# Designed miniproteins, single chains, continued (2): the designs that were tried, part 19

Each design is a single chain, and the fold is of that chain. pLDDT is the mean over its residues in the fold that is shown.

## One batch from the design tools (miniprotein)

Design m4630
Fold by ESMFold2-Fast:
Structure m4630 (fold): chain A 99 residues (1-99)
Amino acid sequence: DISDQKKAQELIKKIKKKIEELKKQYEKAKTLSGDKKRQLLIQIDSDLGVLLIDAYVSKRIYTKKKALTPEQLKEFDKLIDEIDELSEEVQKELDKILS
């Protein structure tokens, strides 16, 4: 229904904001070295994992309710792809530090 579409849109907006914040944290991590860089990358990796689960669960709930517009469904998929892409970059940086 329209109320569920509004809730889905609020979740999309919230996820977008969290991705933007994590991208800024990753840029900060690239300027650091040693233990500070490692700790921030671990924190970002953890936060991305939580955000990915939140995005999948939200998509699943609102898809089951048949509440998503085609545009909202596409936006969830785009956000999931953005989280996965950032996660891969963070994991590559962690691998360089751990080797």
Scores: mean pLDDT 88

Design m4631
Fold by ESMFold2-Fast:
Structure m4631 (fold): chain A 100 residues (1-100)
Amino acid sequence: EWRARVQAAYAEAQAEVDRLVAEYGLSEAQAETLLLLLTTVRLLDDEEMKELAEEYLRRFEEAARRGDYERAAEILGEGLEEVTRYGAKNFPDAGLKLRS
C-alpha cells in the first residue's frame, strides 16, 4: 500500500516536472528539486501543504516566464525548505516512510 502510494505520487510528480522542463527549459537540479517537492506534497495529501507548494510554484513560474532562472532556482529552494519544514513539524513519522 505505502510503496504503491509512493510510486503513484512519484509518477504524477514526474509527469508535471516533465511538462515544466519542456515549457521552461529547467536544469537537472531544478527538475530534481521540483520532483522532490511535488512527490512530498502528493504523498502527505495535506491541504495547507498543497497551498504552500502552489504559492511557491506560482512564484517560480512567474520568475521563469521572465527568464530570471537564478530567481526561479532560489524560489524552488525556498519552497522545498518550507515544505520540508512543514512536513517535519506536522508529519514527523512521514520521514521514516519517505526513506524506505
Scores: mean pLDDT 74

Design m4632
Fold by ESMFold2-Fast:
Structure m4632 (fold): chain A 116 residues (1-116)
Amino acid sequence: LTPEEQALLREFETVASTMDVEKMREFITKVEPNFKASDEELLEIGRLVREAEIHEGLGLIAAALGMNELAAEHFEKAAEKYEEAAKLLEKAGATKLAAILRKRAEEARRKAEELR
């Protein structure tokens, strides 16, 4: 990710962590004017992003403790969740955010590979 993409992802992760449909919708529509999703779909997107962030954090902690296989498993799970969220975002018209999440998923997969 570029520094700009990283900052945007960090803001998205922060908003998703609130599980507040209104805040999530406001953030996404500011970035993606054509975004259309139900509240239920938006909560699912937020949940997947939050789960991905949790797995990335657990992967970093495990790696710091020398638990390389556990760290790799968490980074792989993070990548899977980012890809699922990206798919839903793309379906809803949020193509830029979807592309950012796919790049992050690729970075997470690379981190997992480095630990093996």
Scores: mean pLDDT 88

Design m4633
Fold by ESMFold2-Fast:
Structure m4633 (fold): chain A 82 residues (1-82)
Amino acid sequence: LSPEVQELIRETAEKTSNPEAAKKMLELGAEMEGDEEQALILAQSALDAVKGDTEKAIKTAKEKTKLGDAAAGLIKQIAKSV
């Protein structure tokens, strides 16, 4: 993962009460290895969810990442942990 994606994941982890959600995001990011744009979309969606844009973040993760429902589920979990 790029330093930019790693920083977004770190910020998301700091804003959630659940470090497990941040770890799951890192694991999903690893499955998108070689696809920086997909990893960036997932990381940004997670950060948007913790900032309160949960509905948009879930939709973006589901529709714009190859992980689909798995990404959407993770974003929901992260949002509930704020």
Scores: mean pLDDT 73

Design m4634
Fold by ESMFold2-Fast:
Structure m4634 (fold): chain A 64 residues (1-64)
Amino acid sequence: SMKLSEEELEKLERALVLGVITGDLTPLVETAEELGKHELAAKLRETGGDYQAAGALLREAYAA
């Protein structure tokens, strides 16, 4: 499932902010994998560093 809890969303959003600052979304993808969100992690890889698309995916997974 891609569904995120509030705590999981907060953790992933912190990783996204760090990724934007560093130019590396690898920690965001790894954080999603560690949370067992393998489908979300795969979709995050497909963004190719598009952090706007990555942020939208996190919001979508929380709203699901």
Scores: mean pLDDT 84

Design m4635
Fold by ESMFold2-Fast:
Formats: sequence, structure tokens, C-alpha cells
Structure m4635 (fold): chain A 91 residues (1-91)
Amino acid sequence: VEVETVNLKVGDVASVSVTNTTDAPHNYALLHVNDRPVVDSQKLKLGETAVFSYTAKEAKPITLTATLVEQDEEGKTLSSRVAKVVNVNVS
């Protein structure tokens, strides 16, 4: 799992990028904020990169988690893993 720390001010945008390295029939990148349910998702082909953006609205710490999910042709989950975590300090 790749872990990054960024420092932002209120109103600034944090970005999380994750690249799909697998050739499953369906591949998704999912964004979580502070361990909440999925707040954004992107469908990816092999070698494609998902870029998620989050705007800091309050001077509070935020954790952004990007998860990669592989599914078969019927939509059954084959694998799910955390690919990147971004710790955001907001001042």
C-alpha cells in the first residue's frame, strides 16, 4: 500500500491517483473518505489511471483511501485491495 501525506488549506484540492495493473473483465477504483462508504468510483482498463479529487472544506485531518477491485464477467468480486492512502492535513 502506497502512503502519502499532503498539507492543504481550506478550499484546496487533494488528488489521489491509482493505476490498474490487472486485466480482469471489470476493474474499478473506489474512493473512500475517512473510512466512509464509497464516495466515488471509476471503471479502469489495464494500464488506466483513476484520479480522484477531494476539496478540503474544514480545517480537520482527512484520510483518503483508494481501493482497486477486480470483478469477473458476471460482476462477482475476484479481489479487493487498498492501493493508496493519502493523509491530508488541513490548516
Scores: mean pLDDT 80

Design m4636
Fold by ESMFold2-Fast:
Structure m4636 (fold): chain A 87 residues (1-87)
Amino acid sequence: DELAELADRYRAGEITDEELEKRLEELLEKAEKEIEEKYPELAELLKEALRVLKEGLLAKIKGAPQEEIEELEKKYKELKAEIDKKE
């Protein structure tokens, strides 16, 4: 899992905050392209969910305020529920 490897490397001090953000953005772009190809009718909702998931992961890894993390988790759950209605 590329995400788990990135998190482990960041915690080990092998990559910077900037490198972590760049790598997560690259993974997001790759996932967004796959979504557009496989799930075009759900693409907007899935892309929004991935973007919120990325922000939530960055917030947790960097130790952002609890309120920020909770808002991102809430938004992700709302998007996930909307996607589940269309599956």
Scores: mean pLDDT 75

Design m4637
Fold by ESMFold2-Fast:
Structure m4637 (fold): chain A 65 residues (1-65)
Amino acid sequence: DFEELLKEKVGEEKAEELLKKINELPEELQGPAKRKVMEILLTEPKEKAYEKVEKVIEEYKAEAE
């Protein structure tokens, strides 16, 4: 479960914030963004997960033009 893994890695409050940001992306980019975030959650240690996920979401926001 994507949401469960996200909460486990970054904590509940940060996970809710990140999920909200992903849901604000265009629908066509939400899938790719979730996939990239999932890769980060599976490969990065928890102390780096939040900042790396934020960076990816920011990159997708810039691309959403």
Scores: mean pLDDT 80

Design m4638
Fold by ESMFold2-Fast:
Structure m4638 (fold): chain A 76 residues (1-76)
Amino acid sequence: STIEDLVNYALQVMKENELPEDFLPYILAENAHPSTTIIYTNIATGEVKTYKGKVDPGYQPLLTQPNTTITVTIYP
């Protein structure tokens, strides 16, 4: 699925660049359709943040997620 492809791409970028887990929603937003909503929740802190998707020039259409909500929950 395009959601799975987007998540796998973001996880690979994080692994290759040794980024902390709180960067995941940012990388997802940079590669998601503008109509996609990303909700980030950190269970330890109770922090909830909402991001909107953005499509960078040159990214494949397969990485865009129209009218989708992606929920990211961090368990420390």
Scores: mean pLDDT 72

Design m4639
Fold by ESMFold2-Fast:
Structure m4639 (fold): chain A 94 residues (1-94)
Amino acid sequence: SPERARRVARALAEAARTAVDIGEHYLKQSKEKAEVAVKTGAENIIALAQRAVEEGYLPEAPRILKEAQDALKKSVEEAIETFRRIADRVEALL
């Protein structure tokens, strides 16, 4: 449903934006803590995106899922930039 799609999109946008904020915060303090933070952020986005794919209400969900999975293989800085792009795109759908 459009209402459920919007609710999932909001949760996904919030998770991605939170991942950016926490990742950037720890990147200034400790690379090791930043690596843990971006991994946690990616895992949260993956879980929400997987649910969105299963529900079939958000056309962008498969792309977001792949981008979040790929972020786990990237540097901390590239992962944060991936999360920012996801947040911006999903927020544009709200």
Scores: mean pLDDT 86

Design m4640
Fold by ESMFold2-Fast:
Structure m4640 (fold): chain A 95 residues (1-95)
Amino acid sequence: SELEKAKEKFISRVEELLSKTTDPEIQKILQEIIELLKSFTEDPEELRKILDQISELFDKAIRLARERGDIELEIEIGTIESMLRMWVYEYLKEK
């Protein structure tokens, strides 16, 4: 399934971010994002709701990385968020 491949890809990328941080608050947020990614569904309305929740968590993680001066982590988190939003946009455009 296209959705299952996307789940695996994005979970893997967030797990890589998790391995690069020692900040327990950022780690908790990234773990919550992984659990939400596992909940991705083929239903367009539920997928949008889960994406909105994930986006809020990514924005919080970006803010915390910035406040802690971890510029590389801020950029990497932002890149993954952008890729995820683009993937969902393309996926829903064909549904």
Scores: mean pLDDT 88

Design m4641
Fold by ESMFold2-Fast:
Structure m4641 (fold): chain A 75 residues (1-75)
Amino acid sequence: SELEELYQKALEFLNTLSEEEIQKLIDKLEELIENTELSEEGKRVLIVLLEAIKDSPKATPEQKKRVEELIEKVK
């Protein structure tokens, strides 16, 4: 339920962002994934945020593909 609430809030937040702001968010999440030792809970939270970006109508096909690659890297 907490992760479902996070997903819905993330989608709402993404709807307020420009394509450029979504790109900056993706870039920061990629840096975090590559440079941080993530707990299992941290991985679950990141997957929810990445899934929200992938499902957002504001994200481009290229952004969605990049996010899918990040989801696989976090799993």
Scores: mean pLDDT 87

Design m4642
Fold by ESMFold2-Fast:
Formats: structure tokens, sequence, C-alpha cells
Structure m4642 (fold): chain A 100 residues (1-100)
């Protein structure tokens, strides 16, 4: 099986692709999508560099991503929203496992 790090990077790439679909589906949320994508790319860069996030850094990042995600979900078709939420929940799980 792929490592936790490889699984996390793959899920981040999946979420980035779904967010591009979301941006095309509703241009009104483009700024919120771009903000969430920027956080995900920053997270991806840190993981690729082998950086370990502190519990405080992880909590702050997850809180910020969760806030942005809640703003997005109400503006999307239900099936796209459910797909985004499922991938995001997996990323959150993998981040906590990687920290342990």
Amino acid sequence: MPSLREQLLEKIDELLALLEEARKANPEIADTVDALMALLRELKAKIEAGEVLSPEELEALVTRMDELLRRLLRHLPDDLAERILAVYDEISRLLKELQA
C-alpha cells in the first residue's frame, strides 16, 4: 500500500481537481475556491518538503479549511458537494494519522 504521505498527497490532488470543477460550476465562489486551493497547495508543499506540522499549526489549518469549505458547500450541486466533503474528510483523517 502507498505510505500515509503518498495517500495524503494523492487526496490533496483529488480535492484540488474537484475544487476546479466547483469553480467552473459556480464562478461566484471563485475567490473562496482560490483561497482554499492556496491553503491546500501550501499544505502539499510542506508535506513534500518533509515538514512536520505542530498540533497547533494543524488545528489552525484545519479550522481555516473547514470555514472555507462550509462557505463553498451551500453553492454547489449536492453530488459535487458530497464528493468534495468525502475527500476533505479523508485528508483530515490522514493529516491526524501522519501527526501521530
Scores: mean pLDDT 82

Design m4643
Fold by ESMFold2-Fast:
Structure m4643 (fold): chain A 71 residues (1-71)
Amino acid sequence: ASPAEADKYFNMGLVALSAKNYNEAKEAFLKAVKLDPSQKHYIVGLLKMALEKEQNPVVIQQIIEEINALA
């Protein structure tokens, strides 16, 4: 798969996450990791930082777990 395609889904995930559209963010980040597994560590790190600022961290933790399950 093209690196540009993985980056596209990564950016879609960021937009969805900032809008609190957690299901859309999860789907986009999972697609990004499936297209480029090298992004997994970076995406998980980013989500862990977002977890510190969230009022409802459980949903973000679930996204992290789904990404880690792709290993």
Scores: mean pLDDT 76

Design m4644
Fold by ESMFold2-Fast:
Structure m4644 (fold): chain A 95 residues (1-95)
Amino acid sequence: MLKELLEEIRELLEQAKTASEEEREEIAERAIELTDKMVDLAEKNPSKEGVELVKEAIVLLNQIALLSSEEMRKKILERIEELQLRALEIEAKVK
């Protein structure tokens, strides 16, 4: 499941490159939802592989932020900060 969610986020990043501003906002919100789901799943079953997949999803989310409007970028970056803290907590349990 985590690998499938990560691949969906990767596809969303590719879509964002050619999307309208309105479509990019929808893509960004969906990418946040999927990353949230990945963190929830990784918290329920902590593993080194799960942490690495979550970290990769956060990198993709940062790339989507760079393609977004200033307002949406700020929203994504605030969410990334929260998700990074949760990922560090999971990492502490497996290292």
Scores: mean pLDDT 85

Design m4645
Fold by ESMFold2-Fast:
Structure m4645 (fold): chain A 87 residues (1-87)
Amino acid sequence: SAAEIAASRAEVQKLKELLAKKKEEMEQFFNEVRAKYKISPDEQEELKELLTKKAQLEALLEMGNRDVEQGLQAIEEKIKAFLDKLG
């Protein structure tokens, strides 16, 4: 029905908005870390790769792919370790 199509489109729109928000939050977090700490270009690349991987795995998990849950936890632990190393 037209109502079911509208509901499905609303879910896709919500997912797009969540992904855009997560991207903004990741970019903001990266900029805050860069502003607070003098991180090398190699460290900047490492952090950016970790944050990008986290965003991708979170999107897959929200789409119902539970197989990525352990990978997401591992990436979150790597981000914590990276931040601990900075200070």
Scores: mean pLDDT 80

Design m4646
Fold by ESMFold2-Fast:
Structure m4646 (fold): chain A 77 residues (1-77)
Amino acid sequence: MVEGTVIEQDGRSVLETKGSMGGAAAGKYALIGGLSLEEGILEALEGDVGARYRVTIENGQDLKVGAKVTITSMTPL
């Protein structure tokens, strides 16, 4: 499992992850699809810039700046 926090960077909502999972490095990801109850899409803003991952989230809700999430999987698209 990897923890993430929604932050504001350059006028947009960004998810900052604290560890690597499924080939995705720890770092900042753009929210491409809205994170709903359990699922979303992240796009890398660092490292492999532009790479996209389908993620599953424990207890996912509409994400706001400051929200904390637990990522349970990341799968390259």
Scores: mean pLDDT 74

Design m4647
Fold by ESMFold2-Fast:
Structure m4647 (fold): chain A 110 residues (1-110)
Amino acid sequence: MSEIEKLIKEFEEKVEEIIAEINKKLPKDKAEKINKIIKEFVEKLIEAVRSKDFTKEKVQELWIEMIEKLEKVAETLSEEDRKIFNELLDELNELVGELLEKVEELKLKE
């Protein structure tokens, strides 16, 4: 496995941990819809990494697209569930930032 494929696998594993927390903390029907949107976003990110099209601009475009879809679900959440959702979304944003830094670091080393 290439270093980039290993990095993708580690990122996917960390995203699965966030998905597990969503499933534990949010109502099942809302969690399923949110998880579908997040998985679609992650698949598009991985495709960008593999196609050598992984730039900060591309990641930001994909993030905004995901947020627009998630906002429609967030509008249906209670105030308490919305706070939990926002915290988990912040964790996902940090993971995406780490992936960007690690991909750029690998490009400098290789």
Scores: mean pLDDT 83

Design m4648
Fold by ESMFold2-Fast:
Structure m4648 (fold): chain A 66 residues (1-66)
Amino acid sequence: MTITGAAPSYPPPASEEERRRIEEQKAFATEVIKKAVELMENNDDIEEVGRKILEVVEELRKRRAE
């Protein structure tokens, strides 16, 4: 049978809002990683890739602020 009283490995989400916030943060991080990978595949210059990754992070932060 499925055990319903098992304790989670990390702190459980205290509220639905906190759970959504975590999921949104994960989605944001995933988008940054995806764009970083695309930049690396399109460019072989590490310094340029680094700069563009920072620009992507700034752009996504601004998008979230809107």
Scores: mean pLDDT 70

Design m4649
Fold by ESMFold2-Fast:
Structure m4649 (fold): chain A 99 residues (1-99)
Amino acid sequence: MKRVAVLGAGEIGFRTAELLEAAGHEVIAMVDISEELLKRAEARGYTGILGDVADEATIREALALGAEAVVVALPASLREVGEEAVRAAEALGLPAELA
C-alpha cells in the first residue's frame, strides 16, 4: 500500500489510477501540462498538479502532498519524456515506474 502520484492525466493515466486503487494504493495526485485533462481528473476526485511531468519542481509538489512513489502514464509518443520523468523522480528519492 503506497500513496502514489500518477504522472499523466490522459486515458492511460486514468486507467493507471484505477488499477493502482484496485491494488489497494491511494492515488493522491495526477500531474499533467494540460489544464483541460486536470479538470477531468479533479471532476473524478483526484488532486491536479499543473506542470511538466519531467520537471523536478512539479514532482516536488507531488512529494509535498505525501507521494511515496510515482507511476509515469504517458502515450508511446512521449516515451522519452516518460523516461526523463522517471529519472527526475528517482533523483528526488521517489520510486518510479513506467505504466
Scores: mean pLDDT 85

Design m4650
Fold by ESMFold2-Fast:
Structure m4650 (fold): chain A 65 residues (1-65)
Amino acid sequence: SEEEERALEIARELGKEIAARLEKIFGKPAEYEVKRDGDVFTVTVTVGDVTYERTYTVELLLKYF
């Protein structure tokens, strides 16, 4: 749906922003990935040996972002 496409785009923007911030903090390349399972998006950011994960619902992404 249009809402699902918008939520995915927001999740990708969040992942990109987190990756950029962590890259500056650690001075190492950071990579982000967004996975969807039903109404839940998992944003994973990896920088060096550190992995950061956050989960968001479609509703949360559309309401607060």
Scores: mean pLDDT 84

Design m4651
Fold by ESMFold2-Fast:
Structure m4651 (fold): chain A 99 residues (1-99)
Amino acid sequence: SFIEEKLKEIKDYVESNIKMEDIDEVKLFEKIKNLSDEEVEKIKQYLMEVFNLSETLANAIVDTLLRNKATPITPVIMEVLGDEGMVKLRFYLLKELNL
């Protein structure tokens, strides 16, 4: 499917350009499930500043992360941010969540 092809593209890009070998995807997923209001606001501000997104789009991305309980490599977020944007968001989340 288109979604599976995009997920593979992101995975291949991340694996080729970023050594994330010490980071457990399960830990990131669990942290995303338990984001505080302050952490949510920081992620929203990051999306608005780095990707020049409207507040409405930033809120939609954050809501998608919280509701889908998925990593930043969720296909719907990928459609908005692109490959490089997903990588940047992932690095930001790992740093902010101390992973």
Scores: mean pLDDT 65

Design m4652
Fold by ESMFold2-Fast:
Structure m4652 (fold): chain A 96 residues (1-96)
Amino acid sequence: SVDEIKQLIDEILETKDLSEEVRQQLLEIKENVEENLGELLVLADKYNFRDLKAAIMRYLAEHPELQELAIEQVERLEGPEAAREVRVALEVLQSE
């Protein structure tokens, strides 16, 4: 759920030593989570926020209408191979 993702962002902001840039990005994403799921996924992967990454992937699998925007964001930030890996992982999750 969006509330679960927001709670995990709050926990990260309270418990992790983050650069000001990363902290600001997380605060901005928290205001519009569904529109920034791909950017949030990239941050979660880069900084090894495992619970947040898992929550985002589950939410995307449950909301196919949000997947294309998120995959496009991943491709823009990390390239087409990373975007392909996310697409494949989502297909596996949707089969469960």
Scores: mean pLDDT 85

Design m4653
Fold by ESMFold2-Fast:
Structure m4653 (fold): chain A 90 residues (1-90)
Amino acid sequence: ELKERVERLVEELEERLRELGLEEAIEKAEEIAKILKDEFVQLVVKAALLAGRLAALGEGEELVEEVAEVIEPVAEEVEKKAKEEFEKAK
């Protein structure tokens, strides 16, 4: 359930960014996430990166808030795991 919910949010974030002409932000998030080995960690990191880009523009406030709420229970674990995998990818 959580994985499917995050997948839907990633799709909504990507659509919103495409509408704003920010395809590059989607491509960069995909490149960063591909470094990660865990599919769920990749998905949460993509959601966080895409939501962060929208937030920086003051766009999609409701979607950004939903992403933060959905990932909150796993945010600490995902952040720790992502940092460890990025360190290994050097």
Scores: mean pLDDT 80

Design m4654
Fold by ESMFold2-Fast:
Structure m4654 (fold): chain A 66 residues (1-66)
Amino acid sequence: MKDFTVTLTFKDGSTVTGVVQAGSKEELEGSFADPKSAARALQLLNGIKLTQEQIDSAVDVKVEEA
């Protein structure tokens, strides 16, 4: 497992960043092809408090090796 930094961008230009463990960057990019999926994962895995409106407003996901 490697640590990856996952950055979500919302429609208003704000961002949130969390750390997720995975076997590869490609695995995470595949799982997070939908930005809403990444938002839910950060909420569940990092305990980030997101409203449904924030989840629905997620427009981009960036995955980087930590």
Scores: mean pLDDT 79

Design m4655
Fold by ESMFold2-Fast:
Structure m4655 (fold): chain A 82 residues (1-82)
Amino acid sequence: MTPEQIENLKKYLKEVKKLSDEVIEELLSNDNVESALAILEYYLEQGFDLEELKERLAEAAEEGVEKFVEKLKEIAKELLEK
């Protein structure tokens, strides 16, 4: 993801889903999340839209950090299989 896309995702999670800065930082510091984000970044450069992914990630974020990580890995796997 570009820095701008990461900031847009952080803004969405903070403003729409009301996650704290500490929770968002914890999500992004997870090694599994970093690997999944690298895969997403690659596919975004190939022209995939982030808006659909934001909706799926936001739904998982409401269930907590663990569910967010699981959903991010699921999305990354789907992109790799496509």
Scores: mean pLDDT 62

Design m4656
Fold by ESMFold2-Fast:
Structure m4656 (fold): chain A 104 residues (1-104)
Amino acid sequence: MKKKYYVKVRLRGRVLSGEFTLDLKLAGLDADGNPVWSGEAKFDGTFQLLDIEIVDVSPEKQELYLKGEGKAGEEFTLEMVFYVDEDTLKRLEARAQAAQAARA
């Protein structure tokens, strides 16, 4: 799934912002049976994202939590929260449950 998100990042007290496109996929399950998500990101702005990790998903808030690192001449750490529609979260949860059932 591809969605455009507006993100705000802090670099040494400065605020950088721009549009962010994330393609989110279920990569599999970890050893404990938890879903592992993967994503590709493109950012149209003044910095490049080097690494992005999906930290958590909150269906109640319709939020996806990402953590990553970026570079804009200088390296920085960023934390991002995306609004995700209910149907998308429901599909992601259903895929995770189906993948877990397929391993049983």
Scores: mean pLDDT 54

Design m4657
Fold by ESMFold2-Fast:
Structure m4657 (fold): chain A 88 residues (1-88)
Amino acid sequence: MEEIEKLKEKYRELAAEAEAAREAGDLEKFIEYEEKAVEVTLKGLKLLLENSELTEEELKEIKEKEEKAKEEYEKLLKKRKEELEKLK
């Protein structure tokens, strides 16, 4: 899937920028890039659901995993933001 490959490339770029920001001690930019990387990942999962030749059973399983991943990512980002605020 060409669209998925494009999103994977975006993810790699965002992950590299997040790491560079972390090394520079720019924690606000680090969080922003991590949030963007998560958004790209979720968009990729949505495209897989829309364009894949999946059975109904497989479709349900992937949707459940997508919702769980969204909840876990939101919790992780919230915790990281709280840690950043403590460092200010």
Scores: mean pLDDT 72

Design m4658
Fold by ESMFold2-Fast:
Structure m4658 (fold): chain A 93 residues (1-93)
Amino acid sequence: MPTNEELAAYAERLLARTDALIARLRAALARETDPARRARLQALLADAQDIRAEVQAILARARAGQATAADLLRLIGLELRVIGLEFELALLE
């Protein structure tokens, strides 16, 4: 099992990646004029914001020395969700 320090480092990297995705989604939304594409971008942004909140919660637990094996599995699942959102955004760009 990784240490809380290693888990915090993983969460910090995923948080940075999620922040980059949120910035890309906001930029895409700012230039999009099609209502259906705007609605899809808004849904992806909401999903990315939910992922960000979950990653922050796990990061806080890891920094407190309280992260569990379940938190590691959750982070892996959240990373896969971020990858999925990045692919969806690429299809809309």
Scores: mean pLDDT 89

Design m4659
Fold by ESMFold2-Fast:
Structure m4659 (fold): chain A 73 residues (1-73)
Amino acid sequence: LLGELAQKDLSDPEVREERLAAAIAQAKYEGVDIDTVRKTLLAAGYDPEVVDRAAARVESLTEEEIKELAKKA
């Protein structure tokens, strides 16, 4: 989590949302409920606003789009 360049990349809400969306999509593709993944991310200290947007993004995707996004996680 510590690194100025990595934090700079993650300081953009859209970039953070994309990264979390990929992780949520991977977990959903593996059969984990989005709510369970969201709770895990919140427990890990991720920003609730970014987590909620990422989860909403994955819920708006088709099964095929979720599979493609999961490959990027």
Scores: mean pLDDT 71

Design m4660
Fold by ESMFold2-Fast:
Structure m4660 (fold): chain A 63 residues (1-63)
Amino acid sequence: MSKVDIALERARSVLRNFGREDRIPELEALAAEMEAAGASVDEIIEAIERFVDRAVAEALAAA
């Protein structure tokens, strides 16, 4: 499993735990778009982490 695959697996788990499974397709599209654009592994992981942080913050603000 690549570092990106591990980051996506962790991101999916966090989104499920916060009731944000609806955001998983958007997350996967973001990662695929960045890979297609030639982004580095570190840039893709950073984008995944920022996406999850935003989604979690939105979920917590709604509680």
Scores: mean pLDDT 83

Design m4661
Fold by ESMFold2-Fast:
Structure m4661 (fold): chain A 90 residues (1-90)
Amino acid sequence: AVAALVERAEELLRRARRAAEEGAPEEEQQRIRAELAALAAELRAAGVYDLVLARVHVRLAREEGVTVEDLRAAGLTDEEIAEVERLLAE
């Protein structure tokens, strides 16, 4: 079931980035961030947050050029962003 969680996370992160790039209304951007925060809580409760975070963000950075600003806009913490950057540097 991890594959379904990775796919859900990828879709939400792509939506968040697109909404920010296209200048979507703040209410729409806030809704997407809330969905990402809810998914992050589910992943932490299931004990798979680090695995899903690593897989999703490495793929998005390679495929779509997701930036640190995009990750912050999506509600990721500085610690979570640092982990993604560390994995990308490997």
Scores: mean pLDDT 68

Design m4662
Fold by ESMFold2-Fast:
Structure m4662 (fold): chain A 55 residues (1-55)
Amino acid sequence: GRLTEKGREALKKAFEAEGIKVESDEDLIEYIINWFKEAGVELTDEQIELLKAQA
């Protein structure tokens, strides 16, 4: 999926509020990708590239 700047900032703040330390935008993107994978939603390589391009 396409990650907006506002969406990225909101997710980063949500993770930080839950005590999860997000050190970089790359870490945030990796958490999102892994979360979808754990939920049984496998992202395509193209979708992963688009998410990383938003970092």
Scores: mean pLDDT 67

Design m4663
Fold by ESMFold2-Fast:
Structure m4663 (fold): chain A 88 residues (1-88)
Amino acid sequence: MKKDLEDVKGIVEEAIKAVRDGNVREATILLTAAMIKLVALRDLYPGNEVIDKALELLRQAARSLDAGDFDTAIKYLEEAKKLLEEAI
């Protein structure tokens, strides 16, 4: 699991860079990939608070990106990154 959380953190870091570079399409693709991986991990580790909280933060980031609120999207992505980093 630690390596899986590290992989998700890496994808989130790339998503943050994509948003900052104005590449919203790439950010959305990366965010979707991270969420798919977290959903799979949630199935393997039901009730894991880190996975559940990270997934909710990424869902909020996705909603913010769809709304064109890039500052709020970055805020949620940075919170998810910090949560994953502290769990590794």
Scores: mean pLDDT 85

